# Designed miniproteins, single chains, continued (3): the designs that were tried, part 52

Each design is a single chain, and the fold is of that chain. pLDDT is the mean over its residues in the fold that is shown.

## One batch from the design tools (miniprotein)

Design m9787
Fold by ESMFold2-Fast:
Structure m9787 (fold): chain A 75 residues (1-75)
Amino acid sequence: GIPTEEELLERQIRVMESQIAVLEEKGVPKEKIDELRKYIEEARSALKNGDLDKAREALTKAQKVLAEAMKELFS
């Protein structure tokens, strides 16, 4: 069947958690890693409460911080 929106958001969270672990290993500053993990936790909490809009907002914020961290590694 087609994945539910909740299943797609859960998959996105898992992918981002994996990416955060790699960034931590590659030496991204702890402050940036902690910020990323905070947004992921906010997304998980929103998802558990059925607040899909809040989950998407938290993931959007996490994606911006993730993009900044990746740019710093490749600059």
Scores: mean pLDDT 85

Design m9788
Fold by ESMFold2-Fast:
Structure m9788 (fold): chain A 82 residues (1-82)
Amino acid sequence: SEEDIEKAIEALRELAKAIRAGDEEKKKKYEEELQKILEPILSKKSEDEAQEIVAAIARALNAETEEELEKALKELRELLSK
């Protein structure tokens, strides 16, 4: 659902921020939230679609700037909306 997509985007944004800040408690929290939301979504996607989603998540987690993070999150939102 659109609500689940927005929850996934928000969890990934917070996860990326926690990683940058070295906040292990928030990192664990948002990793668990993101996995819970994404597992049922990914199970319904094709292998190609799942690979693109994983790549967008990797770009978000490796983003060095807020601009790079928001770009990766926008790409993920578009992929999850299909």
Scores: mean pLDDT 83

Design m9789
Fold by ESMFold2-Fast:
Structure m9789 (fold): chain A 55 residues (1-55)
Amino acid sequence: SLERVRQSLERLREMIEAGADVVVLRTGLAEIEKHAPPELAPELEELRRMIEARE
């Protein structure tokens, strides 16, 4: 559901802000992307940029 995907995105954002490992973050983002509807593309792109900034 859209709400579950939004909750997963919020959780991933919290992990990024907490300094989680980049490999773990990329794995989490990839899993969310498999199930995310196109209306959440802007949020996915923002999180992708945040993770890339950690590299």
Scores: mean pLDDT 82

Design m9790
Fold by ESMFold2-Fast:
Structure m9790 (fold): chain A 95 residues (1-95)
Amino acid sequence: SVLDELRQELLDRLDEVVEKYKNAPDDVVYEKAKEVVREGLERARELGLSDDEIEEITGRVLMELTMKMLYSDPNSARAYQLAADALLEVTEEFL
């Protein structure tokens, strides 16, 4: 479905942020994650997704980031936590 494709795309981009910036300062990781989330949510809106559909995508991404945090090294886990915090902040501002 379009929802599954957008969810996977957002998660893949956040995984890339974590891998690339996990050794960067917290503010850098957080701002990069916010940028990715903002772009993803803007794209979802452009495709005509409702608030409920965006909430479903972001909720599922949040769960997947939490699971990745459990199986990651400490630096990656920290970066996943920052990505989750960024996802929550941008989603609240966007909806």
Scores: mean pLDDT 89

Design m9791
Fold by ESMFold2-Fast:
Structure m9791 (fold): chain A 63 residues (1-63)
Amino acid sequence: APEPNENIVLGYEYALENLPADAVQTRSGDALFSAKTSADPYVLALTNGVPREVLEEAREHFS
């Protein structure tokens, strides 16, 4: 399991809080992550070691 990091937690919460509902509904994991430029909260979470699967599961939970 990855080591917990404050930036990871913040990035994850920021992603959930700032994604529009329709973006969550698209379920286009790679496209969603790739469509964003630098400083995207999903990219920040991935860069700080949050697995994509964890982010996708959270997105599914809130869909």
Scores: mean pLDDT 47

Design m9792
Fold by ESMFold2-Fast:
Structure m9792 (fold): chain A 85 residues (1-85)
Amino acid sequence: SEEEEYEKILQEAIDILRKNKHKLLTPAERAAAQEKLRELIENGEDTAQVFLDLAKETKNRYFATRAIGKIIIEFGKEWINKVVG
């Protein structure tokens, strides 16, 4: 389905960021991602569902830009987990 295709693309991009995270984000970008992740956790949101919802709201031509935003949020989750765990 279209949702499965979007989820796969987002997961592949997340995997790339996860592998290269220390080289890809500035300290300011990491701080912004961490803050958004904190908001998502406090609201009890499913990160995967948030990615899918954004994909549904965005026309294909703008998908990459919005997906990058969600990838930054997911990167922040991994960063927090490494610091706390």
Scores: mean pLDDT 51

Design m9793
Fold by ESMFold2-Fast:
Structure m9793 (fold): chain A 89 residues (1-89)
Amino acid sequence: SMEEELEKLIKEIEDARDAYLENPSEENKLKLIKKIVELGDFYYKNKDYEGAVIAYKTALEIAEKYKVPEEVIKEIKEKLEEAEKKEKE
């Protein structure tokens, strides 16, 4: 169900966050960012464009703060732009 998929994603984000806090490696940063993007993708798929925008903005802020590869930042920006376009109309 949608609820079970959301619960699983939230747990995976919590696990990725905890892993990053214990070991702030590049791999753990990327894992955390990827899971937050997956949450945005989940909201987008379910036509919750406001939720998708919030999730993608959060992923983008983390990615920019920790200076992850520009290619990753670009992908998140593209997803955010699509979600913002859908939110407006």
Scores: mean pLDDT 88

Design m9794
Fold by ESMFold2-Fast:
Structure m9794 (fold): chain A 100 residues (1-100)
Amino acid sequence: AALGLLGAILGALGAALGAAAGNRTAALGGVLAAIGGLLAALGGDPLEALLTGGVGAVAGAVGAAVARRRGNALGAAAGRIAAIGGSFAALAGELALGAA
C-alpha cells in the first residue's frame, strides 16, 4: 500500500512538472506512474499496476534523458520523479503478484 501511494504521489508530481517544463514524455510517464500507483494502493489488479507503473518508469526515464541532452533541468527532474514513481508502482504490483 505505501509503495503504491508513493508511486502515485511521485507520478502526479512528475506529470505536473513535466507538463510545466514542456516535457510531454515525462508528463505521460508521470500520469502512467500515478495510475499504476493508485491501482496498487487501492488493491486493484497487480498486473495492471506492474505494467502501468513499468511503462511510466520507462517513459519518465526516456523523458529525463532527452531533457538532459536539451539542457532542460526542470524536464530532466520531472522525468526522474516520474521514473521513480513508476518504479515504486511496478514494485508494489510485483510484490502483490509474488504474494498471490
Scores: mean pLDDT 76

Design m9795
Fold by ESMFold2-Fast:
Structure m9795 (fold): chain A 65 residues (1-65)
Amino acid sequence: SDAILQQMLSLLQQAKNAEEAAKGLGELMSTLSDEQRKEVKDFLLSISGDNPEEHFQKLAARLQA
């Protein structure tokens, strides 16, 4: 679980913009099991509210500032 979150943070830091970050998240999610995907989505929902993709884009923008 921590390894997945670390991978996500690394992806955010390497992305040039929010669109690349969102695409990278989609690619990461495609490599994960159903349980791991749920864990990532639950985490994003816990801090974003209703839209994990929107939260990921906002988080990427914040980290790139």
Scores: mean pLDDT 66

Design m9796
Fold by ESMFold2-Fast:
Structure m9796 (fold): chain A 100 residues (1-100)
Amino acid sequence: MTKEEKEKKMEELVDKAVEIFRSKTPNALEEIKKLAEQFASLFDSPEDYEKAKRKFLGKLQEKLLEDPSVSLEDVMNFLKALQEAFDEAYKKKIEERKKK
């Protein structure tokens, strides 16, 4: 994929993360895991992944905090859960790549 295609997919995943947060669904954890797997699939290098993860979390935080009814604590808890899911999905991708 081109850098432009990766950037666009990252924006789409940010929008999905906003929807997951706003829906307050009991399946939020499952949706977060699916989103994390899609995000991890976009990056081949640890450096590219880390940079993209920071950019993703920053954009998501800005979008969620634009809503004055949203608490900072809820946003921070969501970002932490998403970061943990991203790291787990990326680790799994690396392990799968090393096993063949």
Scores: mean pLDDT 79

Design m9797
Fold by ESMFold2-Fast:
Structure m9797 (fold): chain A 84 residues (1-84)
Amino acid sequence: MVVDQARQFIDYIRNNDLSIDQIQDIVNQIGQIQNDPDSGQWFSDKLSSQSQSDARRSTIGILSGIVSGISMQDMVDRMQQSDS
């Protein structure tokens, strides 16, 4: 179940000081699992310009949204509304 995978990734990110590259890999994997590789690619691109801390926070937000039943596409929309 996608929700269970998202929960496992949240725990993994919380318990490890992941690099941006590792966080990008997690986001792309979730995109594939949700059959939404375009959203996964969009997030991966966004993470490449962020600090590790911001990338972790953004990804936990995405995964928390998925756990709550929000689609990855809806999470993309939320991130796009961030002006800063």
Scores: mean pLDDT 76

Design m9798
Fold by ESMFold2-Fast:
Structure m9798 (fold): chain A 79 residues (1-79)
Amino acid sequence: SSEVQQLADEVAAVLEQAGDTQTAQALRDSVQSLLQQGRPDDAALVVSFVARQAAKRHPEVREELLQLAERARELAEKL
């Protein structure tokens, strides 16, 4: 799903800005794999989970990550 890919890219960009390049890369790899398997709902849930966990480690971008996590969760419910 293009919407799942867009949210994954937005979360990864926020993580990269916070210096968390390892989590950003792991998220990109996980989402790509799940989308290739035809599992966009699981991919959206992974985006939501990773963003919420990262918000605990990166207080400077916490609000943005929590907003993206909620958008990903809502998208998963529609898929």
Scores: mean pLDDT 89

Design m9799
Fold by ESMFold2-Fast:
Structure m9799 (fold): chain A 83 residues (1-83)
Amino acid sequence: APKVAVLDASDLAGLDEAELRAAVAEVAAWLKEQGVDRVIVAADDLEVAERVAALLAEALAGTDIEVTGVLRSDALAAYEAAK
């Protein structure tokens, strides 16, 4: 079964661009180490979730890890569909 991680991106919305990129790079390194196959990025604002998911997908370029941004209310359904 694919190993799926769910990330709450709401706390990242308040970071500046440099802090956000640094946080995303640390998360990407952790995901690679854990052998994660799929990542669901959840936030209360869909645009925030999609922006963080896009940055994370950029940091994970060259891997087979799939990244999807969703509303927090849709996170459980997305997780169930991914596993």
Scores: mean pLDDT 80

Design m9800
Fold by ESMFold2-Fast:
Structure m9800 (fold): chain A 90 residues (1-90)
Amino acid sequence: SELLEEARKLAEEALKLGKEAGDKLSVRAAEKALRAVEEAEKGKISEFELDVIEGLVLIVLGVRKLLGDEKGTEAARLALEAVELAKESL
């Protein structure tokens, strides 16, 4: 699926940016997004599970925005987009 290939690239970029930001919360969000994409590639994740992960990533995005962390915010935003593309692939 082209959607899952794009989702994987976004999740991998999110993880890279989260690590560069030194923000453990953004790294955790990116790791959850990447795992969600991997499980979607295997057909082993439900839309409900993706909705839960999306909610968690949205919380991280809100926290990073509030703290003014530009790199952590971008990492969380890319992780969110990866989860949204994984949902579209179902």
Scores: mean pLDDT 87

Design m9801
Fold by ESMFold2-Fast:
Structure m9801 (fold): chain A 77 residues (1-77)
Amino acid sequence: SAVKEAIRKVVAGTVRQSKKLVEEGREEEAREHFIETLLELGVPEEEAERLAERLVEGADEEELIEEATRLAVEAVE
């Protein structure tokens, strides 16, 4: 689906940007940025907060991208 691919690209960009913020010691900005983007994509707040915590704790980039993309796609279907 073109919609799923578009969502995945946005999610991948925000995961990478937020992980860069964590590497720079800007963990709260990373959480806020990631949560805000997921909420804009329709991901439930509880799920967005859970994924943001995993991101800050060093969870795998691809695992975060796939899970966040799945939740965002579910929100639009």
Scores: mean pLDDT 86

Design m9802
Fold by ESMFold2-Fast:
Structure m9802 (fold): chain A 91 residues (1-91)
Amino acid sequence: SSEEQREALKKFLGLTDEELEKLTKAEVYGTLQPVLTFYNIDPSKADKEDFIWLGVRLATDFSSREFSEKEKELFGEALYLIYNGELDKLL
């Protein structure tokens, strides 16, 4: 659920609810940057369409294969940011 994804992101980033709500565009971008790079997207050139594509690709990969523990950690946080509308802070 989105609440479970929110709690997972807070735990991983070591943030409180207030700190998570105050995440800047740069901090949201920084969290997604390694995932963009994993999918061969240049983070410095990423736009709204790239983030939409990333969301679709992550959902597809999640449904079609098993992830390593490191990938689960990285992708879970990215999915939270994408599907909970935190990408609006980048736009």
Scores: mean pLDDT 61

Design m9803
Fold by ESMFold2-Fast:
Structure m9803 (fold): chain A 95 residues (1-95)
Amino acid sequence: SEAERKKIQEKLAELQKELEAIVAELKPKAEEAYRTGTPLPPEVQAMLEVQRTGYENQDKDLAEVFRELAEKSKDPFKKKIYELVSETIEAEKQL
């Protein structure tokens, strides 16, 4: 129904806003690391790992791949990022 579609769109917007906020926080830290030749912060490395995982598993159900990674992750930040990515992909599939 239109009401169900609107709820999914609202959920997707909230998930995207949360991901964008995380990226906005990490971008200056990544730029500083590149400028100084310092290793990337763990949170930035986690975001790059998300991109690599998506690329390497593009032939699979990415929502399920990231859900399983979230369940197996012991790192709170990685768990949160994997959960957000999984939920975003799942919401997009429902539109």
Scores: mean pLDDT 85

Design m9804
Fold by ESMFold2-Fast:
Structure m9804 (fold): chain A 97 residues (1-97)
Amino acid sequence: SKLEKIKKLAEKLAFLIKQVADEARRNGDYELADELYKLLDETIEKYRSAIENKDYQKAIDILIETAKKVAELTKDRFPRYAKQAEKILKELEEIKK
């Protein structure tokens, strides 16, 4: 179902953010790590609220905005993670159609 696809992409995006935040912290990039952890927490809260309200379009829009921010934050120092965020973004945009 559309909801199952949304949930799967939300899980993939959350995992990606945690992985790059953990790597940024290991590399001593504490500012980027803290920004990514904050983005993850804010995204989880907004996403859960949208799902509880059965506002699946808002849930997709939240994930799209977060994927864009992850790609922007990681493009210079972690280009492989940026590319993964862009792939998740593309899949989210295809579901939104």
Scores: mean pLDDT 90

Design m9805
Fold by ESMFold2-Fast:
Structure m9805 (fold): chain A 82 residues (1-82)
Amino acid sequence: SSKTVIFDANSTAPWAVPVIAAGRGPYSGTVSVDGFRYAFAVPIIVNGKVAGVYAQFSDTPFTDAQKAALMAQAGQISAAAN
């Protein structure tokens, strides 16, 4: 199973902070949230700044195809917010 969450740019969550600080790259790591073990997080960019973080949690490791899809979804959210 999986769960999607959007965090704002002021988030202190361990999976959001590296993405907000970098402003560019995705975060991929392990978590312990609601029974999920893996997180993949991507920045939402508005006017050249990180406005938020698009994150998905999963009980299984993310595939390259899933990571690409999540990055594309975050890009669509960024485009819609501009």
Scores: mean pLDDT 74

Design m9806
Fold by ESMFold2-Fast:
Structure m9806 (fold): chain A 92 residues (1-92)
Amino acid sequence: AEAERTLALVRAHGERSAAYFAELEKKVQEKLDEAKKRADSLPTMEEKIRVIEEAANEVAKEDPRATPVAGAYKQKAIREILEEERKRLEEL
């Protein structure tokens, strides 16, 4: 039946989309983790944040579909940088 063929195509498309987004999230995570390692070697919080923002923007430019994922990981990385700086200041 034509309906069965359409359902199979929708299911296959859903499976491919899930795999695509999983791969995309992994790629974004890896790029931002690398950027955070570079940021951690920088002396100022402003430079650390800039490196993270540039990496997230580059990912979004390469694939606009990655924009929300890159944005979420960017916010997480910036929060971690701010928390690390806060803890450092509290230990002084």
Scores: mean pLDDT 75

Design m9807
Fold by ESMFold2-Fast:
Formats: structure tokens, sequence, C-alpha cells
Structure m9807 (fold): chain A 81 residues (1-81)
């Protein structure tokens, strides 16, 4: 259906914007808004279960990035101290 196809295209666009926006504080805020809209469209198109899976995947990805950042900081501190 045209509506379903349009929603899929919009989700892809929003996810792309979120990925591109990570370098600045303002970009991160725009990225958060894009992800919020993407979650809404996923819920509308595929249901709440798909939205929850997407949120869980994003949360796990965020934790992995945070753990990597902490590991880098720890190595840097050990080299400087």
Amino acid sequence: SEEEERKREEISRLLGEAAKSRETEEGREEGRKALEEARKLVAELLGEEAKEKMEKALEEASKAVEELAEAVDKVSDELES
C-alpha cells in the first residue's frame, strides 16, 4: 500500500537523520526528535511490539557506546597516570 510504503520511507529518513546528527549538542537534540517520530511510525505500521523491540535495540546500542567510551577513558587515564 502507498501509505505503508510512505511510512517505511519516512522511518528510514528519520533514522538516517538521527545517525547524522551525533556530532553536536543541537544535532543530538534533533536526532532524539527524529528517533521519537520513527518510534511512533513503527508503532503505527508494525504495532507496539515492533516499537518496543526498536527501543530495546537502541538502548542496548547506547549502553555499548557508553561502555566503549568508558573503556577508552580508562585506558587514557592509565597511560597518563
Scores: mean pLDDT 69

Design m9808
Fold by ESMFold2-Fast:
Structure m9808 (fold): chain A 78 residues (1-78)
Amino acid sequence: SALFYEALELLGERRYEEALEKIEELVKSDEFDKLSPKNLETGIEALDVLIRELEDEELRRRAEEIKKKFLEKLKELE
């Protein structure tokens, strides 16, 4: 997924708010349903970085909500 890899690149550049926006866009798209278990695991690790590094409480809350969606999707895949 282009959105997924773009989000990881932004995270690597410490552009945390933009990385979160790309992950939120990914979750709203059909690309989320196409993520492999390995990509979901990588996304959860990325979301843990965002939750740790984001200083804004509302942005952290949004990252935590998105992490729950990734965890639920991973559970559905066995």
Scores: mean pLDDT 87

Design m9809
Fold by ESMFold2-Fast:
Structure m9809 (fold): chain A 80 residues (1-80)
Amino acid sequence: DKESIEKAIKKIEELLKKTTDPLAQEVLSGVIETLKKVENKEELEVVLEALKDALKATTNPEVQAALEEVIKILEEELKK
C-alpha cells in the first residue's frame, strides 16, 4: 500500500531529523531512498528482512537504535 509506505517514510524522516550520529544518519537516509523505490507489500517485506539482518550484524549502538526504530515503523505499517 503506497499510503503505508509514504507514512513510514515520513516517520523515518522525522527520526533522521532527531539523529545526530553520522553512521545512523547514513543508514536512515539509505532506508528512506530504498523505501521511495518500493511499489508493493512484497518489496516492503524484503526491505524489512534486510533491515532485520543488518540489525543482527551491527555492533554499533547508534545504528542498532536507528534500525530498531525503523523496523518498528515498518512492522506497524505492514500490520495495517
Scores: mean pLDDT 83

Design m9810
Fold by ESMFold2-Fast:
Structure m9810 (fold): chain A 62 residues (1-62)
Amino acid sequence: MVSTGTAVPGDRPPESPEEERRRQEQIEFANEMSKEAAKLMGEEGLSPAEVGAILDAKIAAR
């Protein structure tokens, strides 16, 4: 038993395993979209507007 003497942050996961899984899927999807945006801007030299259009199309296609 460790005693820190301080309150820990109450950033709790969802109550059910299904809610936790769904939350993780949304986080993973958001991370993938962010990496894709960074790649498109860095590799292709696209503007944020062009990248936004491409990502919107990918989101709509899923």
Scores: mean pLDDT 71

Design m9811
Fold by ESMFold2-Fast:
Structure m9811 (fold): chain A 65 residues (1-65)
Amino acid sequence: MKSNIERDYEIVKKIAEEDPEFKALYDEAEKRNPGDKYKTLLEVRKKLQEKGLLDKFSEKANELI
């Protein structure tokens, strides 16, 4: 089974593919943390919280589970 970190990373990536706002946050986080899935996830999470998008993200993530 995939680790929880890898599963969360795949969920973030899928949401980024469907929503250009999340894609912009994901692309910026990935660019600043190349090859580091964990740091990319932490930065996306922080940016979502700063922009008040955590609830919207959680709703989209629940649709993918």
Scores: mean pLDDT 75

Design m9812
Fold by ESMFold2-Fast:
Structure m9812 (fold): chain A 90 residues (1-90)
Amino acid sequence: GGEIRADLVLRVGKRAAEILKEAGFSEYAKKVEELTQKAADALRQGNYDEAARYTEKAVEVILEAAGKVSDPEKRAELLRLANQLRTAAA
């Protein structure tokens, strides 16, 4: 259901934001948190098209920031979290 998917989106977004903050990208972390919150709200309302749009924007932010992260383990985790977000909203 939408609530379980919303919880997953929020959990994944929070983890991505934590990694981005640790890597020094607090502005990217804030954008990810804002976009995943909007996606979760849309999922809870049954607005799947809107949820997919916000999730794709969050994925784009994560992928852009991952390209700037020098730590290969943090970069790999961000790529996994981006894929998990895309799957959660599909």
Scores: mean pLDDT 87

Design m9813
Fold by ESMFold2-Fast:
Structure m9813 (fold): chain A 87 residues (1-87)
Amino acid sequence: SSGLEYLEKLAEEAQPYFEEAVELLKKIKDEEKAKEVQELLNEAIRKFQEAVKALEAGDEEAAKKYAEKGYELVKEAYKKAKEAVEE
């Protein structure tokens, strides 16, 4: 199942950014910036869940798009968390 393998690869590549963003989130002093990072991480989780649902429905194209969006959101959360801590 090429669709499942692609989704698993994106999730595996996203995992270190997700874990680091969660650790950085604990160090953010600005509550508004912390909330923004948390909202991005929550949206990323939602996108990966939508990707799994699409894959289960046989929509490999939708699954790929949702997984790619989830990965982008995780990287954005990581970037914003890192910037907020470096401030």
Scores: mean pLDDT 87

Design m9814
Fold by ESMFold2-Fast:
Structure m9814 (fold): chain A 73 residues (1-73)
Amino acid sequence: SKNEEEFEKLLEELERIGEELRRETDMERIFELVRRADELLRKAGSVIETEEQYKKLQEIQQRLQKILAEKLA
């Protein structure tokens, strides 16, 4: 479905942001990446149709939170 295509696209963008976030050392750019991730997470949540999709989104969200926590430690 269109929602499944949108969901997968949003997940790919979130994974790319996670990789950029791991490499980024500039605090202003880190904040921009976090803002972008929040927007994409909200959008992905709005197009979930299955429990499996919900679990995938939750796992990505947890990974992003861990990356950010490690950078702020």
Scores: mean pLDDT 85

Design m9815
Fold by ESMFold2-Fast:
Structure m9815 (fold): chain A 60 residues (1-60)
Amino acid sequence: MGESSELILKLQEKLHEDGLYFGEINGISGEVILTFQRLAGLEVDGVFDEKTREAVLKYL
């Protein structure tokens, strides 16, 4: 699945509301993915792969 920007935006907003993310809410993957992977106990590689995407959907 190619589009992730909307899901990244929702993740940024939720992590910001939870006090876990202090970056810009712009729908661009980057530090937010690394932050989420670290918090979720996943491999911290910054890649928005299937495992990271599934964990994000569970978190949201």
Scores: mean pLDDT 76

Design m9816
Fold by ESMFold2-Fast:
Structure m9816 (fold): chain A 69 residues (1-69)
Amino acid sequence: MSPEEQRELAHAEALVRYAKAEAAKVLSPEQYAAFDARLDELLARLRAGELSLEEFLTGMEQVWREALA
């Protein structure tokens, strides 16, 4: 993994932690469990190289929109 890829992954991990912290303030425990699991799946796929950073960010936005709807 290149230094650039390592920085992008670290940034993605920080975004996931931030999103989970914000979601915990507004979602029910059941909604939070679903949100947490979906973000972990996206991050795992990014780590595996199955998603580009752009696809990961799009997925994050979709999960967030669905959780707040």
Scores: mean pLDDT 82

Design m9817
Fold by ESMFold2-Fast:
Structure m9817 (fold): chain A 100 residues (1-100)
Amino acid sequence: SKKDEIISILNEIIKVLDEAIEYAKQVNPELAGELQSIKDLLQKAIDYIKTLSDEEMEKVAKEVIEFLKKFADYLKSTLGMEEFANKIYELIKKIEEIIK
């Protein structure tokens, strides 16, 4: 279903966050804590989406996309984590293709 595809892609973004957290632990432990908080927020959003109708889910998914775009911009521009940011941008595009 459309919801299952979106949840699958959001879980791929969680994997990118896990990679970024492991990298950050070696370079900047304070940043690793910040990224963990963002991961926890995204996990809560995924769990919430699972409880919604398809119509309600599309609205919430758009809000999650806007948050993820800002986060990817932060990774790229502020943290210099361009490779992780680019992976997140590609995953966001896949969600946008699913959402009308």
Scores: mean pLDDT 86

Design m9818
Fold by ESMFold2-Fast:
Structure m9818 (fold): chain A 66 residues (1-66)
Amino acid sequence: MLEEAKKAWIERYGLPEDSSWEEILEVIFEEALERARAEVPAGEAEELIAKFREAVETGLRDLDAP
């Protein structure tokens, strides 16, 4: 299931087929930060994205664990 999501994101951003989740997430976080900056005051967008990044990284670690 995660493999299909990974391929979809790779195709969407034109990344190499062997791109890691770390590389994909960097592009996703950049887009999310741009969107957040349009919606919230300066400074709050960066905090929101930093928390989102931490949550996603923790989630991936848990999914990668046996």
Scores: mean pLDDT 72

Design m9819
Fold by ESMFold2-Fast:
Structure m9819 (fold): chain A 94 residues (1-94)
Amino acid sequence: MEEYERLLKAIRKALEQHDDEIRAVAEKLGIPADELKRMIEAKVGLAVQKLLEDGIIPTEEIVEELVRFAIADPEKTTVQKLYEKAKELIEKKK
C-alpha cells in the first residue's frame, strides 16, 4: 500500500512534467487536457497496481517512462500494454 501511494505521486509528478505535451495531444484529440491527464493517470495507475499485485515494484524512472509511453498514443495504450512495457523496461536493466 505505501509503495502504491509513492508510485501514484511519481505518476502525478510525471504528468506535471509533461503538461505541455498532454495539452498538445488533448487539442489534437479534441478533448480537455484535464480529461486526457485523468485517463493517463488511471491507465498507468492500474498497470502499477497490477505490477505490485504480481510482486513487481517498478522504479520512479519506469513509472515516468510509462507516462511518456501513454502520452505518445493515449487511445491505443491499454493497461495491459503498459504492464508489458514496464516488464520490458525492468528486464533491460539486468
Scores: mean pLDDT 83

Design m9820
Fold by ESMFold2-Fast:
Structure m9820 (fold): chain A 85 residues (1-85)
Amino acid sequence: MVEELLERARRIVEEARRRAEETLSRREAILEEASAGVVAIGLAVDATVHRIETDKELREKRKKLGEKLKKESQERHKKHLAELE
């Protein structure tokens, strides 16, 4: 009976340890999947940045359009102010 109790105690400890290890392994698998997802997002971002960089003309066009709109807005306000003076 003493031997049987010792064997049972050992089994309970081993089962608890195995369950803990299984939980840890599953967590590692989830982390690996998340890591792969982050790498995929990084690659997609890098490709997007590269496209924006090659579209330097689009950046220049947007900057020029912004400056033109700002100038037109300022000239309209100046004309309105001149009419009030």
Scores: mean pLDDT 70

Design m9821
Fold by ESMFold2-Fast:
Structure m9821 (fold): chain A 94 residues (1-94)
Amino acid sequence: SLDQLAQEVISLLEKIDPKLAEEFKDTYEQLQRALENKDEISFISESISIIGLMQETKLKVKRENGSDEIQKLVDQIEQKINQILTLAFKKYSE
């Protein structure tokens, strides 16, 4: 489910930066509201925000010379975010 994937992303982001986890949580909650309301502009905006947060996470880890362990967390987060966006787009289209 979307909520399960989102909770997994939050847990993984907390291991990297708790502030990024909070930002993701807030943006994901706004994305869910946009999905429920069929609000196209908000849906697109929040989807872009999630993509931006993913890029910010990758840049942070690169700047801080993150360990192989941290890099694996980033890879898992990216895969789960891509799954969230794919499922959200499918749900919006229905």
Scores: mean pLDDT 87

